# Designed miniproteins, single chains, continued (4): the designs that were tried, part 78

Each design is a single chain, and the fold is of that chain. pLDDT is the mean over its residues in the fold that is shown.

## One batch from the design tools (miniprotein)

Design m14867
Fold by ESMFold2-Fast:
Structure m14867 (fold): chain A 64 residues (1-64)
Amino acid sequence: MISEKALQAGVLFIQSGVYEAIGDRESSLRYRKEAIKLELEAGVISEEEAQRELEKLDEELASL
């Protein structure tokens, strides 16, 4: 069953894409980070997958 948190993660991922398209890279990365956290809470991804994605996003944020 798709949880409400998994659906919310999808919405945040779409919002991240919109921010990237308008050149707001920091907001894009922050929304992706929140989406990954919600996917982990929803059980859609493993802790290992979430950790890899969050580390990548944190590195990208640190480069701004």
Scores: mean pLDDT 81

Design m14868
Fold by ESMFold2-Fast:
Order: C-alpha cells, then sequence, then structure tokens
Structure m14868 (fold): chain A 71 residues (1-71)
C-alpha cells in the first residue's frame, strides 16, 4: 500500500477528491496520529481512529493508495 503526502486540505476539498477518486484509494486528514476525517472511495469511513489503525483498515479493505493531508 502506497502512502502519498498532500498539502493541507479542508474536509470539503477532501470530500471532492473522494468523489472523483480512482477505485482502491482512500483520503485522510490527520492531526498528529489521529484521523480527524477519512474515507475510502467506496464510502467506508476511516474517521475517528489512530492513523496506524486507519492504514491497517485500508489495507484490509484492499486499498492500494492512501492520500494523507496533515495540519
Amino acid sequence: MEVIEMPDMTIEELDELIKEGDSRTAYVHVEGDFVVYGKTTQGISLTGMPFSDALAAAEAFGIERVYVSRL
């Protein structure tokens, strides 16, 4: 699974990327080690978990790329 750092993004901007995203991707906004907002392109929520747990969940769901926005 590939982790790709992005510029800091709003939840609204992140939601647009999720809507337009390729299959087997996830988008997360992280503060410290916590996912404040995150979803797979299939609509599975990653919000409200530690980033390490979100990565494990994404891998279990067959996600190949995770795009990360940090504060």
Scores: mean pLDDT 78

Design m14869
Fold by ESMFold2-Fast:
Structure m14869 (fold): chain A 61 residues (1-61)
Amino acid sequence: SEIVDNEEALIILEVMKRKEDVPLAVAIAILGSVGELTREEALEPLSPEEREEFLKKVEER
């Protein structure tokens, strides 16, 4: 799916929360759970390292 699902949004929240901005990560998770963000849009705030961590966690589910 092109749209981020709820589980993917929660993974984004987890990787971002460890590093920095909890309010931004919460906003991304909420938007993802309503199915409004594409995966590319949701991952835009992430660093390359955080994006790699996200992809690894998604693969492990």
Scores: mean pLDDT 66

Design m14870
Fold by ESMFold2-Fast:
Structure m14870 (fold): chain A 97 residues (1-97)
Amino acid sequence: TPEWLERARKSLEENSEVLKEMMEAVKKLEEALEKDPEKTIKAIAEAFGLDVSKLTKSKAVALIVGTVLRAIGLILDGDSEGAKEEADFLKKIVEKV
């Protein structure tokens, strides 16, 4: 395995609990969006400081996925605290749905 990919693998493994919490939050938001799309879109809009009338379901999904990708980028950059803040942000949205 290339050295850069091995470093990435180790960083992700060392932050496996944060990634697990984040995936659990995403799963709950996916379930909430299917059960009550209006309430879930409103919770996502409020969390991101957006006007709910301008937030489509596809854009809401993109915002949540973008948060996950940003957290992965933070882990790869050695910012485990920043990654945990992104996971906690998603968990706060889950509490509203």
Scores: mean pLDDT 89

Design m14871
Fold by ESMFold2-Fast:
Structure m14871 (fold): chain A 80 residues (1-80)
Amino acid sequence: DKEKEELEKRIEELAKRISELAGKAKEKPEVYEEVKEHIEKAIEHLKKAKKALEEGKLEEAKEHIEKAEEEIKKAEELLK
């Protein structure tokens, strides 16, 4: 399934971005707690996306991936 493969790739890329954000957050203690909160929300959405993909619920998986991306973008904005 082409859509499932693309969603799996998006989850992997977002997980990589979360790892990079966690590293950068340690260098900026002033925004660390706020960045951590957004990272934790992104992780929860990626967990839900993975579960939805396992259950064949592509629409739900996509929604959670999009919510994870929003949280990651908020964390990235704090680190600018």
Scores: mean pLDDT 85

Design m14872
Fold by ESMFold2-Fast:
Structure m14872 (fold): chain A 60 residues (1-60)
Amino acid sequence: AVSEETRAAARVFDPDGSGVVADDAEGRAWRGFQAAHGLPADGVLDDAAIAALQRALAGE
């Protein structure tokens, strides 16, 4: 299950809900987050990336 905080944070990077970030400052920040958590920096908001975001927001 995805928390409301995780959904809100994901919308900052992907405001249209397409599941892929744009090539802008927010998209580069998302790719940086993916790389920092050992994920492919492909800009995709897949289940692994969303799970990593949820853990980060929970202070894990």
Scores: mean pLDDT 76

Design m14873
Fold by ESMFold2-Fast:
Structure m14873 (fold): chain A 59 residues (1-59)
Amino acid sequence: MLLLEAVRDYEARTPDELTIRKGQVLEFLANVAPGVVLARDAAGRTGLVPGHVVKPVVR
């Protein structure tokens, strides 16, 4: 499973986006567009986040 970590807080700007907090770990689901990632949070919510606010977690 590929995980992402939020490098900063991000507030959803559209209904399709996910609100995330710095240090939050998310599941990577897909690259939807250049610079846009589809992710799932620990509560099972899915949404789009800008790629520049997350980084891959190596395990």
Scores: mean pLDDT 80

Design m14874
Fold by ESMFold2-Fast:
Structure m14874 (fold): chain A 69 residues (1-69)
Amino acid sequence: SAEERRRKMADAARLFDKDGDGKISLEELREVAESLGYEYDDSDPPVNLLKFLAEKVENDEIEVPELVE
């Protein structure tokens, strides 16, 4: 559901916000996406990465615990 997806995304965002400044490390997000089969390229806009990750979370293809080391 949308509620569940938002919850998982919020938890995932918190895991990558290591500075506690509300910013997610794009490098960390790229590594996670690559591990899930995303073909990352430096020319890709961040919005594509976020859409890919949101889709994976929405489809339960990733769990928040799987994003923890």
Scores: mean pLDDT 59

Design m14875
Fold by ESMFold2-Fast:
Structure m14875 (fold): chain A 80 residues (1-80)
Amino acid sequence: MEEEKRKEELIRRLARKIVELARAILEGAPEEEIEKLRKEVEELAKKLGLSEKELERLIGEALIFGASEEELIEKIKELL
């Protein structure tokens, strides 16, 4: 069950990074910081097998609707 544990870790990490990215964008953080967070989010999504469209929807949930880390974890689980 090491695969399941790694998958759960990746899901939690992705959700946390999406919240960080959304907050950085909303707070007007430097473009360099936003780009770094986007790269981290894209790498985690790729490891989980999420498409670009699914990732953009998750980012939109955090940006537009203020989705929490916990809400994003559940949404990511629904996509997997």
Scores: mean pLDDT 83

Design m14876
Fold by ESMFold2-Fast:
Structure m14876 (fold): chain A 82 residues (1-82)
Amino acid sequence: PVITEAEVDGVKGTGIATDKEVIGRAGDTEIRLPVDKSNPTSVVGALLRAIGIEIDARKEGDSKKAAAARAAKEALRELMKQ
């Protein structure tokens, strides 16, 4: 699996990407998105969803959710390079 870290407003998030899912975690907050690494449309779709979750979380002032989403986004970006 690909493991990444990200930070939003001092809150640390961890991203984990596998061939079947990406998980973003910050404290008790978890975001899980299905992905098919062999399907570029699936990977791009998951990336766009993670971006949308981060944007919405920032609008709501939810730094944990934003950190989890950013970490998931970074994990997906690293997965795409492989």
Scores: mean pLDDT 83

Design m14877
Fold by ESMFold2-Fast:
Structure m14877 (fold): chain A 69 residues (1-69)
Amino acid sequence: SEELAEVERLLATEARTEEERELLEKARRALEGDDEAEAELLVRGARTVTGRDPPMEEARAKIEAAKAA
């Protein structure tokens, strides 16, 4: 899905620390299992840890849009 691809992109390009990567990896697995609510919470957690809101906020917005559609 687009949301899964975005989380994988963030893992490859934006995750700087092991903690950030762990949260994004969990979000990726939640999206693979079609649990958008859990993925959204995990992405929000990563956003808090990274301090890099724009890329994480975009991923979160895509997850929320998918849930609303």
Scores: mean pLDDT 61

Design m14878
Fold by ESMFold2-Fast:
Structure m14878 (fold): chain A 74 residues (1-74)
Amino acid sequence: SMEEEIEKVKKEIEELFEKAKEYIRKGDLETAEKLVQEANKLASEFMKKYPNDLEFEKFVKELMGEYSREVKKA
C-alpha cells in the first residue's frame, strides 16, 4: 500500500540522515554529503510517484534542517 511504501522510504531516508550526521561528527564532510545526496534521490523518486504529498515534503525539509544544524556545530 501507499502507506507501507511511505513508511519504508521514510525509514531509509532517516537512516541515511543519521549516518550522515555521524560522519559530520567524525569530520568526514564528503561522505556525509554523499549520504544526503542519496537520501534526496530517494525523496525525489518518491515525490515523482506521489506528487503533492505535502507531509512527506515537510518530513524531508525537517531532516535537512537537523543536518544543517549538525554541520554548523562541526
Scores: mean pLDDT 84

Design m14879
Fold by ESMFold2-Fast:
Formats: sequence, C-alpha cells, structure tokens
Structure m14879 (fold): chain A 59 residues (1-59)
Amino acid sequence: MSLLEVVEDQLAHLRARGVAPEGFLAAAEQQLREVLATADPAEAAAVRALLERRRAEHA
C-alpha cells in the first residue's frame, strides 16, 4: 500500500469513528516530515494536499 493510501485509510478510520483528527493531523505532520522528504515527489504532494484539506475541514 502506498504512503498516500495509508494516510487516507487512517484519516477515513478516524472519521468513521467520529474522532476529531486535529491531534492525529498534528502528529502525522511531524512524523511524516522526513518520510515525505524521501517519498516520491508526486505522492508527497498528494499526502500534503490531503492533510491540508483535512485541516481546512476542521478549522
């Protein structure tokens, strides 16, 4: 499974359980920083866009 798919699955899981994603998004951003730096640029951009979109939904 790609990095994007893993992140999407985690966020979908939290949403399905009605859990606020703010804490997860903050922790994921921190942990993903180095992983995204070593990932495929297109995949890294897609993951960043997904995280930004989810932050906007809960702003």
Scores: mean pLDDT 68

Design m14880
Fold by ESMFold2-Fast:
Structure m14880 (fold): chain A 72 residues (1-72)
Amino acid sequence: MYEELKEKIKEALEKGDIASVVGYELLALGAYLDGDYEEAATILQALVDALENPPASLVKLLEEAKAKAEAA
């Protein structure tokens, strides 16, 4: 769920657990490549919202995942 993902990502960031943050990024990319755009969009939204300065590449992937989820 979006709220749970956002809190887990924030907790990982606060603890300096970069491996867990990267893990969520890989899960989002995996979902996107597997065609699960709804799941990819949810994970990417949680990442973008949890990060103070999200990378432009992450924001772009979120926009693409949302567009594909709506088109399905």
Scores: mean pLDDT 79

Design m14881
Fold by ESMFold2-Fast:
Parts: C-alpha cells; sequence; structure tokens
Structure m14881 (fold): chain A 98 residues (1-98)
C-alpha cells in the first residue's frame, strides 16, 4: 500500500519520496488518520512547521485517541514558541499513553 511504502521511505530518510506516498494514501483514503500523522512527521522533519501543525490537527480530528498525534502537535507548538498550548497537548498525550 502507499502508506506502507511511505513508512519504508521515511525509515530510510527519503523524506520527499515518503511525502509523495503519504499524499497518495490520503488521496485513496482521506479518513486515514495514520497517513495524515505520517505526512505531518515528514513536514516536521522538513522544517515546515505550520503545515505539520495542520496535518497533526487533521490526524487528531480523525483519531482523537492517538497519543502520538497529540505529542507531535505539542512539539510543533513548542518550536513555534506557543509554550502554554504545547504543555496542554503534552499533558493530553501523556493521559492517552497507557
Amino acid sequence: SYLEEGQRLYALNKLEEAKEKYEEAIKEDPNNAEAWLNLGKVLYELGKLEEAKEYYEKAIELDPNNAEAWYNLGKVLKELGKYEEAEKYFKKAKELFK
């Protein structure tokens, strides 16, 4: 699947190729929260913080119990200097990790 191909490329640090595969995965299934989360991770690694934020927010909209999405949104907000909001989302992520 495009999701699995994207994950393999991401593990190899082939970020642009991973991005393309995750975009195809979203095109096939726009409700795939994992594809949105993984696209956000690629954008974070590429330094595209505002885009990473938007895609993590989409992942949370689709799967609000995904602790990793909340944690990664917190990381982006911290990098953007939004420390109080970041702390709130880190607490949410910790609450969801079991």
Scores: mean pLDDT 88

Design m14882
Fold by ESMFold2-Fast:
Structure m14882 (fold): chain A 99 residues (1-99)
Amino acid sequence: SLVELARRLLELARRLLELAREAGDEELVAEAEELLAEAEELLEKAERGEATLEDLLKLAEKLLELARKLLEVTDNVERAIALIVEAIGIIIELERQMA
């Protein structure tokens, strides 16, 4: 369901913010905080039946890009890779539902 995918994006955004804070990169922390706010708004829209697959895909792509940037600066490489894999998994599921 779109609500379930929106919840997965919210959890991914929270984990990316935690990783950005651990890395101590103020610019990536700011980006993660913006994407977390977008994820919270998107979940609210999904719960009202107003979110689209395109809205979720756009956020998933932004979260994947943040995860890739974090991989370059973090000492926690294993966590960064896990978050990249989760983002890709969400994108694949969204594309499957659009087919």
Scores: mean pLDDT 90

Design m14883
Fold by ESMFold2-Fast:
Structure m14883 (fold): chain A 59 residues (1-59)
Amino acid sequence: MEEELRKKIAELKEEASKDPEATALLQEELAAEPDKSPIALYQAASAAKTRVEVERLRK
């Protein structure tokens, strides 16, 4: 499970790195997360991606 979480986090970071807005949101969520565990980081990265996707749905 932890290895799978790392892969998902890496994918989320890679997707975010291609969009300045997504990168900013990802950095904010990760910086605000006090627990640096894989599950907490995955939740933070996933939340950032969801916010970006909501904005993209309007394009």
Scores: mean pLDDT 75

Design m14884
Fold by ESMFold2-Fast:
Structure m14884 (fold): chain A 59 residues (1-59)
Amino acid sequence: MEELKIRGIERLAELAKDYKGEEVTKIVLESARRIMDAQNEEEVDEVLTEAKKKLEELK
């Protein structure tokens, strides 16, 4: 489970690398917390999908 969460955080960082600003930082921190609270792979993937949508909305 720890490995899955660490990989989730790494994927989150990759998604955010091309974005800048306070809103991006807020989305990343909120999403990272949700990943750390996740109980399974499906929950981690759900958080990453939501984070991607939120980041794309900032474009």
Scores: mean pLDDT 79

Design m14885
Fold by ESMFold2-Fast:
Structure m14885 (fold): chain A 55 residues (1-55)
Amino acid sequence: SLGRNLLLYPKLLEEFKKIVDEKGPEEARKYAEQLIKEHPEDAIAISAALRKVLS
């Protein structure tokens, strides 16, 4: 499960890779936005992981 600290970056990277592979980049963006709402303190890590996967 995703937590609140920056240690979740590797897990975010894995999750976004799975979402992009299965559902595409649009779904990954939606998931990232939802996670930022739930864990705003992790917004930088969430955004960085999404950007990395979409690059």
Scores: mean pLDDT 77

Design m14886
Fold by ESMFold2-Fast:
Structure m14886 (fold): chain A 68 residues (1-68)
Amino acid sequence: SPEAQREFEEGGRLMGEGRYEEAAEQFKRAIELDPNFWQAYGALGVALQKAGRLEEAKEYFKKHLELF
C-alpha cells in the first residue's frame, strides 16, 4: 500500500530525529493500513525499545518474526 509505505517512511525520518514515540505512532499506522507489512512490525519494535517501552517492543518483534 502506498499509504502504508508513506507512514513507514515518516516513522523512519522521526527515528533519525530521535522522536521515538512519534515514530512508533507512524509505524502503528503503517501496520493498520497493511497488517502484513513485516518490516513495520520490526521498526515499531525498535522505536518502542528506544522509547523504553520494552515489553511492547518484545510483542512487535515476535509479530515481525511470525510474518517474515
Scores: mean pLDDT 88

Design m14887
Fold by ESMFold2-Fast:
Structure m14887 (fold): chain A 95 residues (1-95)
Amino acid sequence: KKEEAIKHLREALDHLHRASDLADFDQQVQITMLAIEVVETIKALEKGDYESALKGAERVREKLRQLLAQTTNPAAREHLQRAIEHVEKAIEILK
């Protein structure tokens, strides 16, 4: 189950990187910061800290939803939506 949650978080990272390539400068900074938070969530899971990982994933989901609302580029929006979906799947696995 932990490995499956990590897999979804890594897929979220791939989508965040693709969204960053398509976004404007301000949004690229926000996406980069969110990618760092996803990496920290993966590290928490690798250490067996499920509580910190769940809280981290929930924070990332909230921030991604806020960023999506501010994003106008359709391709970037699609990648952000896919990132949210994968983070939500990781949250479901960790509950």
Scores: mean pLDDT 87

Design m14888
Fold by ESMFold2-Fast:
Structure m14888 (fold): chain A 67 residues (1-67)
Amino acid sequence: ALSPALREQALAILEAAGLSRAEAERLVDEVTRLIAEGKGREAGELLVAAGLSPDQADRVGVLLVLG
């Protein structure tokens, strides 16, 4: 299961990028599911499509892989 501390760090980055809490939580859940399925590329594409910079998307991806 994803660490609560790593989840909160990922949510903070998404909210700083302009997402609402509800949008950020939904995106974290979807990205986490894609990573668990071995779909890391699709997870990264989803983060960028949500309006994150490549650096923001990379930071979120690392946190969700580690959790």
Scores: mean pLDDT 81

Design m14889
Fold by ESMFold2-Fast:
Structure m14889 (fold): chain A 58 residues (1-58)
Amino acid sequence: GARAEAAARAALAAGEAAGQPAAGKTVQHESLRLAEQGDDALGAASGERGAAQLRKQA
């Protein structure tokens, strides 16, 4: 859903900024997987948490 997609994009950008693009992709995949299972809110929360962690490393 839209919330998980937004969180997934944020995670990719954060991973690139941190010099860890693979970590950003992992967070994106997990966020979208949770949304695919029918929990857009959980997917978004997972993606935002991962993006915030990656931003701290940038």
Scores: mean pLDDT 79

Design m14890
Fold by ESMFold2-Fast:
Structure m14890 (fold): chain A 68 residues (1-68)
Amino acid sequence: MTVRRLRVTEENLEEVREELRRLAEESTDPEARAFLGAVIRAVDDMIAEIARDPSARFDTEVVVEYRP
């Protein structure tokens, strides 16, 4: 079992997005890729929210758990 924890804040959304994209690209498991794609879409929604309201703040954690 592998657990990756990515802290997501308004300051690192783009960096987290690129890390998730890299993990999805490196994954050979279609289910893991689909899951990571859904998480990337959630991060894109957060980026859009900051674009609408620059005072918006986030402090959340994305936990990716996958079995070997």
Scores: mean pLDDT 71

Design m14891
Fold by ESMFold2-Fast:
Structure m14891 (fold): chain A 58 residues (1-58)
Amino acid sequence: DKEKAREEIEELLKKLEEETDPKEIQEIVDRIVLILLQHPELEPEFSERILNIVNKKQ
């Protein structure tokens, strides 16, 4: 379900913004990537947001 996938990614993005542990950050990113591989139509909607959050943490 595309809507459930979108909701799951939104929850993971919230966790990603709050997380400071590099291993936890990687686990969250990996989970988002797996969801996007199953729902590639969502990739343009989220790819920039994921990159911006990750870049801020470096």
Scores: mean pLDDT 80

Design m14892
Fold by ESMFold2-Fast:
Structure m14892 (fold): chain A 60 residues (1-60)
Amino acid sequence: GMKLYRAVQDFEAKHPEELSFKKGDILEELEEINHTAILAKSLKTGKEGIVHKVYLEEIK
């Protein structure tokens, strides 16, 4: 099954590999990079990139 997160705040990417998102956006986990970061896909835009878990809330 898909592992989904909701963004708890806006984030603007500072590096090309990072994903920008808005508060409330739903992101799918594609891969866990480490304890603090995932590779995610925005369900809104279809864009993929690195997201820090501190900005995310897991949807169970």
Scores: mean pLDDT 88

Design m14893
Fold by ESMFold2-Fast:
Structure m14893 (fold): chain A 91 residues (1-91)
Amino acid sequence: MELLEEAIKALEEAIKAARNGDYEKAVQYFEKTAELFEKAAKEHPEVARDLNLASAYALQAAEMARNGDVEKAIEYFEKALELVRKALEKA
C-alpha cells in the first residue's frame, strides 16, 4: 500500500527533524503524514477508522513539535504508528 509506506516514511522524517531541533520541518512532515493517512482512509474504507485516528495523532504530534515538546511529539508518533500497524494487519 504505497500511500501508507509514504506516510510511515514522512512520520519517521518528522521525528528525526524534531529530535534535531528542526521543529518547522517536523511540523511539515507530521502534517504531510496526516494528509497521507486521510487519503489512505478514503482508498481503504475497511481500515478508515484506524487511519483517521492515526491522522489525528499525527496532527497532535505536529502541535507538540510546534511547541518544541519532542517527548510528547514522540508519544503521539508512537500512537499513530501503532494504528498504522493495526491497519496494515487488516489490509
Scores: mean pLDDT 81

Design m14894
Fold by ESMFold2-Fast:
Structure m14894 (fold): chain A 71 residues (1-71)
Amino acid sequence: ALTPRELAILRALAEHGPLSQAELARLLGVSQGTVSRHLRRLIERGLVRRLPDGRYELTPAGAAALAAAEA
């Protein structure tokens, strides 16, 4: 199951499009280290991907997981 922090990251990416680690940290009110740990897990699960410019975006699998968690 998605944790509340993982769900918040997926929601932020769905609402704002691709975001940097610093932008996610600012939006969520947490450290960049906290965001980095959650992003690593979400990438390993295929729910988020890192773009060539260093920003992160929601994958189709991530969008489906977010929709299922919000249903």
Scores: mean pLDDT 85

Design m14895
Fold by ESMFold2-Fast:
Structure m14895 (fold): chain A 73 residues (1-73)
Amino acid sequence: MEEVERLKELVKRLAEEAKRLLEEAKETGDPKVALEAEIALGLLHIQLGVAKVIGDEEVAEYGRELIEEIESR
């Protein structure tokens, strides 16, 4: 269960960072911030992929929901 907890922490942090960076990019129009937001989203998708491969359905569902929330803005 430690691996699941760590993956959830990573997914949560990446989602929070992506959310914040996307908001900041929208507000400032700064291409550097926009790039950082895209990198954070990419890392979030990678972590979701890892969770699926190792069979952590809980982490995969959690990450998918977070991505959907971010992308639905």
Scores: mean pLDDT 76

Design m14896
Fold by ESMFold2-Fast:
Structure m14896 (fold): chain A 57 residues (1-57)
Amino acid sequence: TEEELEKLLAEAKESGPEEARKLLREASKIVIQDDTLNKEEWAKKLAAVLREIQKRA
Protein backbone atom coordinates (compact mmCIF):
# COMPACT_ATOMS: atom_id res chain seq x y z
CA THR A 1 0.00 0.00 0.00
CA GLU A 2 1.01 3.65 -0.31
CA GLU A 3 1.14 3.94 3.48
CA GLU A 4 3.69 1.11 3.70
CA LEU A 5 5.80 2.77 0.98
CA GLU A 6 5.75 6.17 2.73
CA LYS A 7 6.77 4.49 6.00
CA LEU A 8 9.66 2.65 4.33
CA LEU A 9 10.91 5.85 2.66
CA ALA A 10 10.70 7.78 5.95
CA GLU A 11 12.68 5.07 7.76
CA ALA A 12 15.26 5.00 4.94
CA LYS A 13 15.84 8.76 5.29
CA GLU A 14 16.52 8.30 9.04
CA SER A 15 18.74 5.21 8.60
CA GLY A 16 22.41 4.69 7.81
CA PRO A 17 23.35 4.07 4.17
CA GLU A 18 23.35 0.24 4.33
CA GLU A 19 20.01 -0.06 6.16
CA ALA A 20 18.52 2.66 3.94
CA ARG A 21 19.43 0.66 0.80
CA LYS A 22 17.77 -2.42 2.30
CA LEU A 23 14.58 -0.43 3.02
CA LEU A 24 14.58 1.02 -0.52
CA ARG A 25 14.93 -2.51 -1.92
CA GLU A 26 11.84 -3.60 0.04
CA ALA A 27 9.94 -0.52 -1.20
CA SER A 28 10.95 -1.36 -4.80
CA LYS A 29 9.50 -4.87 -4.40
CA ILE A 30 6.17 -3.40 -3.27
CA VAL A 31 6.10 -0.99 -6.24
CA ILE A 32 6.81 -3.85 -8.69
CA GLN A 33 4.22 -6.22 -7.16
CA ASP A 34 1.37 -3.69 -6.64
CA ASP A 35 -0.29 -2.91 -9.99
CA THR A 36 -2.59 -0.28 -8.39
CA LEU A 37 0.34 2.09 -7.79
CA ASN A 38 1.71 4.69 -10.21
CA LYS A 39 5.01 2.89 -10.74
CA GLU A 40 6.70 5.85 -12.50
CA GLU A 41 5.93 8.32 -9.70
CA TRP A 42 7.08 5.88 -7.01
CA ALA A 43 10.26 5.13 -8.98
CA LYS A 44 11.02 8.88 -8.98
CA LYS A 45 10.43 9.08 -5.21
CA LEU A 46 12.71 6.09 -4.61
CA ALA A 47 15.43 7.64 -6.80
CA ALA A 48 15.19 10.96 -4.92
CA VAL A 49 15.61 9.23 -1.54
CA LEU A 50 18.53 7.17 -2.90
CA ARG A 51 20.29 10.35 -4.10
CA GLU A 52 19.81 11.96 -0.67
CA ILE A 53 21.30 8.89 1.04
CA GLN A 54 24.28 8.87 -1.35
CA LYS A 55 25.02 12.52 -0.46
CA ARG A 56 25.30 11.51 3.22
CA ALA A 57 27.57 8.53 2.53
Scores: mean pLDDT 77

Design m14897
Fold by ESMFold2-Fast:
Structure m14897 (fold): chain A 71 residues (1-71)
Amino acid sequence: AKAEELQAALEKLGYKISQEGAEALVKEAEANGTDTVNAHSITAKLTEAPAVDNMVEEDKALEEAVAKALK
């Protein structure tokens, strides 16, 4: 299922998300008519994230991981 693939993709980057959060992101991507969700929506659904200085680089990695999982 898409939610499980999304959870796995985010965990690979060191982030944690609940199954409910992953399902909400999948629903949001489908509602947008694309297989993408912005970094702000992703971070709002995370239960745990690494502390980083380079927010721009991390946001891009998050959006790319979600897009790959939702393909």
Scores: mean pLDDT 69

Design m14898
Fold by ESMFold2-Fast:
Structure m14898 (fold): chain A 79 residues (1-79)
Amino acid sequence: MSTELIILLYVAQELMEELRKTHKDSEAVTREVHRRLGEAFDSGNVKEAIDLVRYMIELIKENKELVQKGEKTIKWAER
């Protein structure tokens, strides 16, 4: 495993904890993200791992913004 993937793994673990706190369906979201990260790490696909980390950051930000507006959090729906 490359040094880049190791760093991304640690970042992803911290982001999964934040997802658990900010998302109503956190368990399902965390399981799917963990599965996709595992596939990216196993294949050595640094680009996909980075994209997943960026997606988690965006999702956390969006959910926090919705909570601040008094709206419901974004549901997990990725295509």
Scores: mean pLDDT 65

Design m14899
Fold by ESMFold2-Fast:
Parts: structure tokens; sequence; C-alpha cells
Structure m14899 (fold): chain A 94 residues (1-94)
């Protein structure tokens, strides 16, 4: 599950807790959009894509303000975010 992947990442990199919280907020808000019965499929897709864009901007800003974050940590973070996004898209299209 995405929650298990997030917990594994947080356990491996506890110093990146603030980035992990940004990803948790994305997952929560995206799942709220997926479960919103008032929205069309097209509206849900557009909102989730916009949330992903906003989330990436927050991540990029935090990374710029923390030069101690390694290239390996950035790669693992990108893989985690992609996994969460793919999970949300799969739920939307089910």
Amino acid sequence: SPEEKIKEFEKKYPQLKELVEILREFLKRAEEVVNDESLSLEEKFAKIVELAHETQQKIDELIKSNPEITEEQKKELRKLFQFIFDYVMKKLLS
C-alpha cells in the first residue's frame, strides 16, 4: 500500500519527515477527490493532476532550502511520489 511505502521511506530517512508529510497530504487530498461523488471523472483527473503539480512545487522548494538532501534521497523520493500518484490513478480508473 502507499501508506506502507511512505512508512518505509520515513523509517529509512527520518530527517526527511517534512517531505514525507507533504506526500501524506497529497495522498489524503487525492483520495478525497477520488471519493467525491459530485465530480465527473474528467474533473477528478484534472484536480489530482493539479494537486500533484502543487505537491511537486512544495517538494522542490523544500529541497532547495535543504542542501543536505542527497541525490540518492531525491531519487527515492521521486520514486515514492510516482508510486503514490500511480496508486491514486489506478483507484480513479477502477
Scores: mean pLDDT 89

Design m14900
Fold by ESMFold2-Fast:
Structure m14900 (fold): chain A 68 residues (1-68)
Amino acid sequence: GALTLLQELVEQYESDSDIEVLKVGDNALTLVVKGGPEKLIAITLELMGDYPDLEVTLKGDDITVTAR
């Protein structure tokens, strides 16, 4: 389910020193991307490709991923 995909996302990015994963509710995560705009764009595109059932939103320098 969508909540399982959010847990997999946490496990995928928890080891990346440029990314901080924050839980913002029961069905959403925010990724704070350090390392500049190129990495921010690359991670956003990766999330959109790997998690098509999740809503991916770029807000400033943060990526929010929401279970639909």
Scores: mean pLDDT 78

Design m14901
Fold by ESMFold2-Fast:
Structure m14901 (fold): chain A 67 residues (1-67)
Amino acid sequence: DLSEELIKKAEEKAKKADENREKDLTVKDPEEQKKLMEDAVGHIVMAVLKTIERRKKEKEEKELLEK
């Protein structure tokens, strides 16, 4: 239950963050990501992976900027 909700919340957050970041800095294939997420099968998996990757990217980006 909680896990399912968490994944869904992460998916929504990932989409929002991706849309906002897409304007500035994101992967060059956001359309492919959206298409994959549109597919119910890989929907949740992609959302979780995207959230983790996004967080990792944010940290890397911030370190580079501060450096």
Scores: mean pLDDT 62

Design m14902
Fold by ESMFold2-Fast:
Structure m14902 (fold): chain A 63 residues (1-63)
Amino acid sequence: MTPEEVRRAAEEALRSGDALEVRIEGFPTTTSYTPGGIRAAERFALEAIKLGYKVEARVLPRK
């Protein structure tokens, strides 16, 4: 996943009031529900991409 795709997923989650799920190769899947949590997950995912990790971020419906 590209940095632009990660940013787009975070913005969509914030706009929709949904959650952001982040998957990083070799790490447990994380899900963020608050605006602050979504922004922190976005930053973490972007840093992982810079370090060469495979990252997937997607919007999950709340509930």
Scores: mean pLDDT 81

Design m14903
Fold by ESMFold2-Fast:
Structure m14903 (fold): chain A 73 residues (1-73)
Amino acid sequence: GEEERRERIEIEERLAVLLLEVFVNKDRSKIPEIEELMRKLGYSEEEIRRIREELEEIVEMSFEERVKRILER
């Protein structure tokens, strides 16, 4: 339905914003919110774990290392 589609779009938009906050601002506090949004979007626990581990690595990196990771995909 329309409500279900709207909720999904809102979750996807929030997920994108939170990912940027982790990558750019090194805001580790956003990682649990990212996990919950991914779960709501139907990602597997395996996929969620992999993303969490990668994000936790990124927040521990220097600014230069984070830029390099982003540019190297």
Scores: mean pLDDT 79

Design m14904
Fold by ESMFold2-Fast:
Structure m14904 (fold): chain A 64 residues (1-64)
Amino acid sequence: AMAAQLRAERDRLEAETGKRIDELVARYQASTDPEEQARLFSEIQRVVDEYQRRLDELDARMAA
């Protein structure tokens, strides 16, 4: 029961994060401004880092 709930939370996190990254990547590819591209790239990296940290936390709880 608990493992199924944690898996659902992980799937939801992956879907929500993926959508956000896709939107940022689309803006990055559409941009012709190097400064905006650098800003968007930094934001993408930050979102990925936060996602990985939260994913690792969920995986650790599932392993227990």
Scores: mean pLDDT 81

Design m14905
Fold by ESMFold2-Fast:
Structure m14905 (fold): chain A 65 residues (1-65)
Amino acid sequence: PPLRYRFRAIDKNGNVLAEGEATSPEELRAFVEELRKKYGDELDYVEVTATAGDETRRFRVEIPP
């Protein structure tokens, strides 16, 4: 089944800076890079919910210091 990635960009205080959806790992990576360029040091991590059919996984993309 097709993959769907719903993401939220979270700042160091736990606030949501941006939300979106990607349909591939490559698109998700492109959005993460865009968020890093836009928010820089304010961005703590990106929370991702990956869905494939009836299977759902949640993980974080950590932003290196």
Scores: mean pLDDT 79

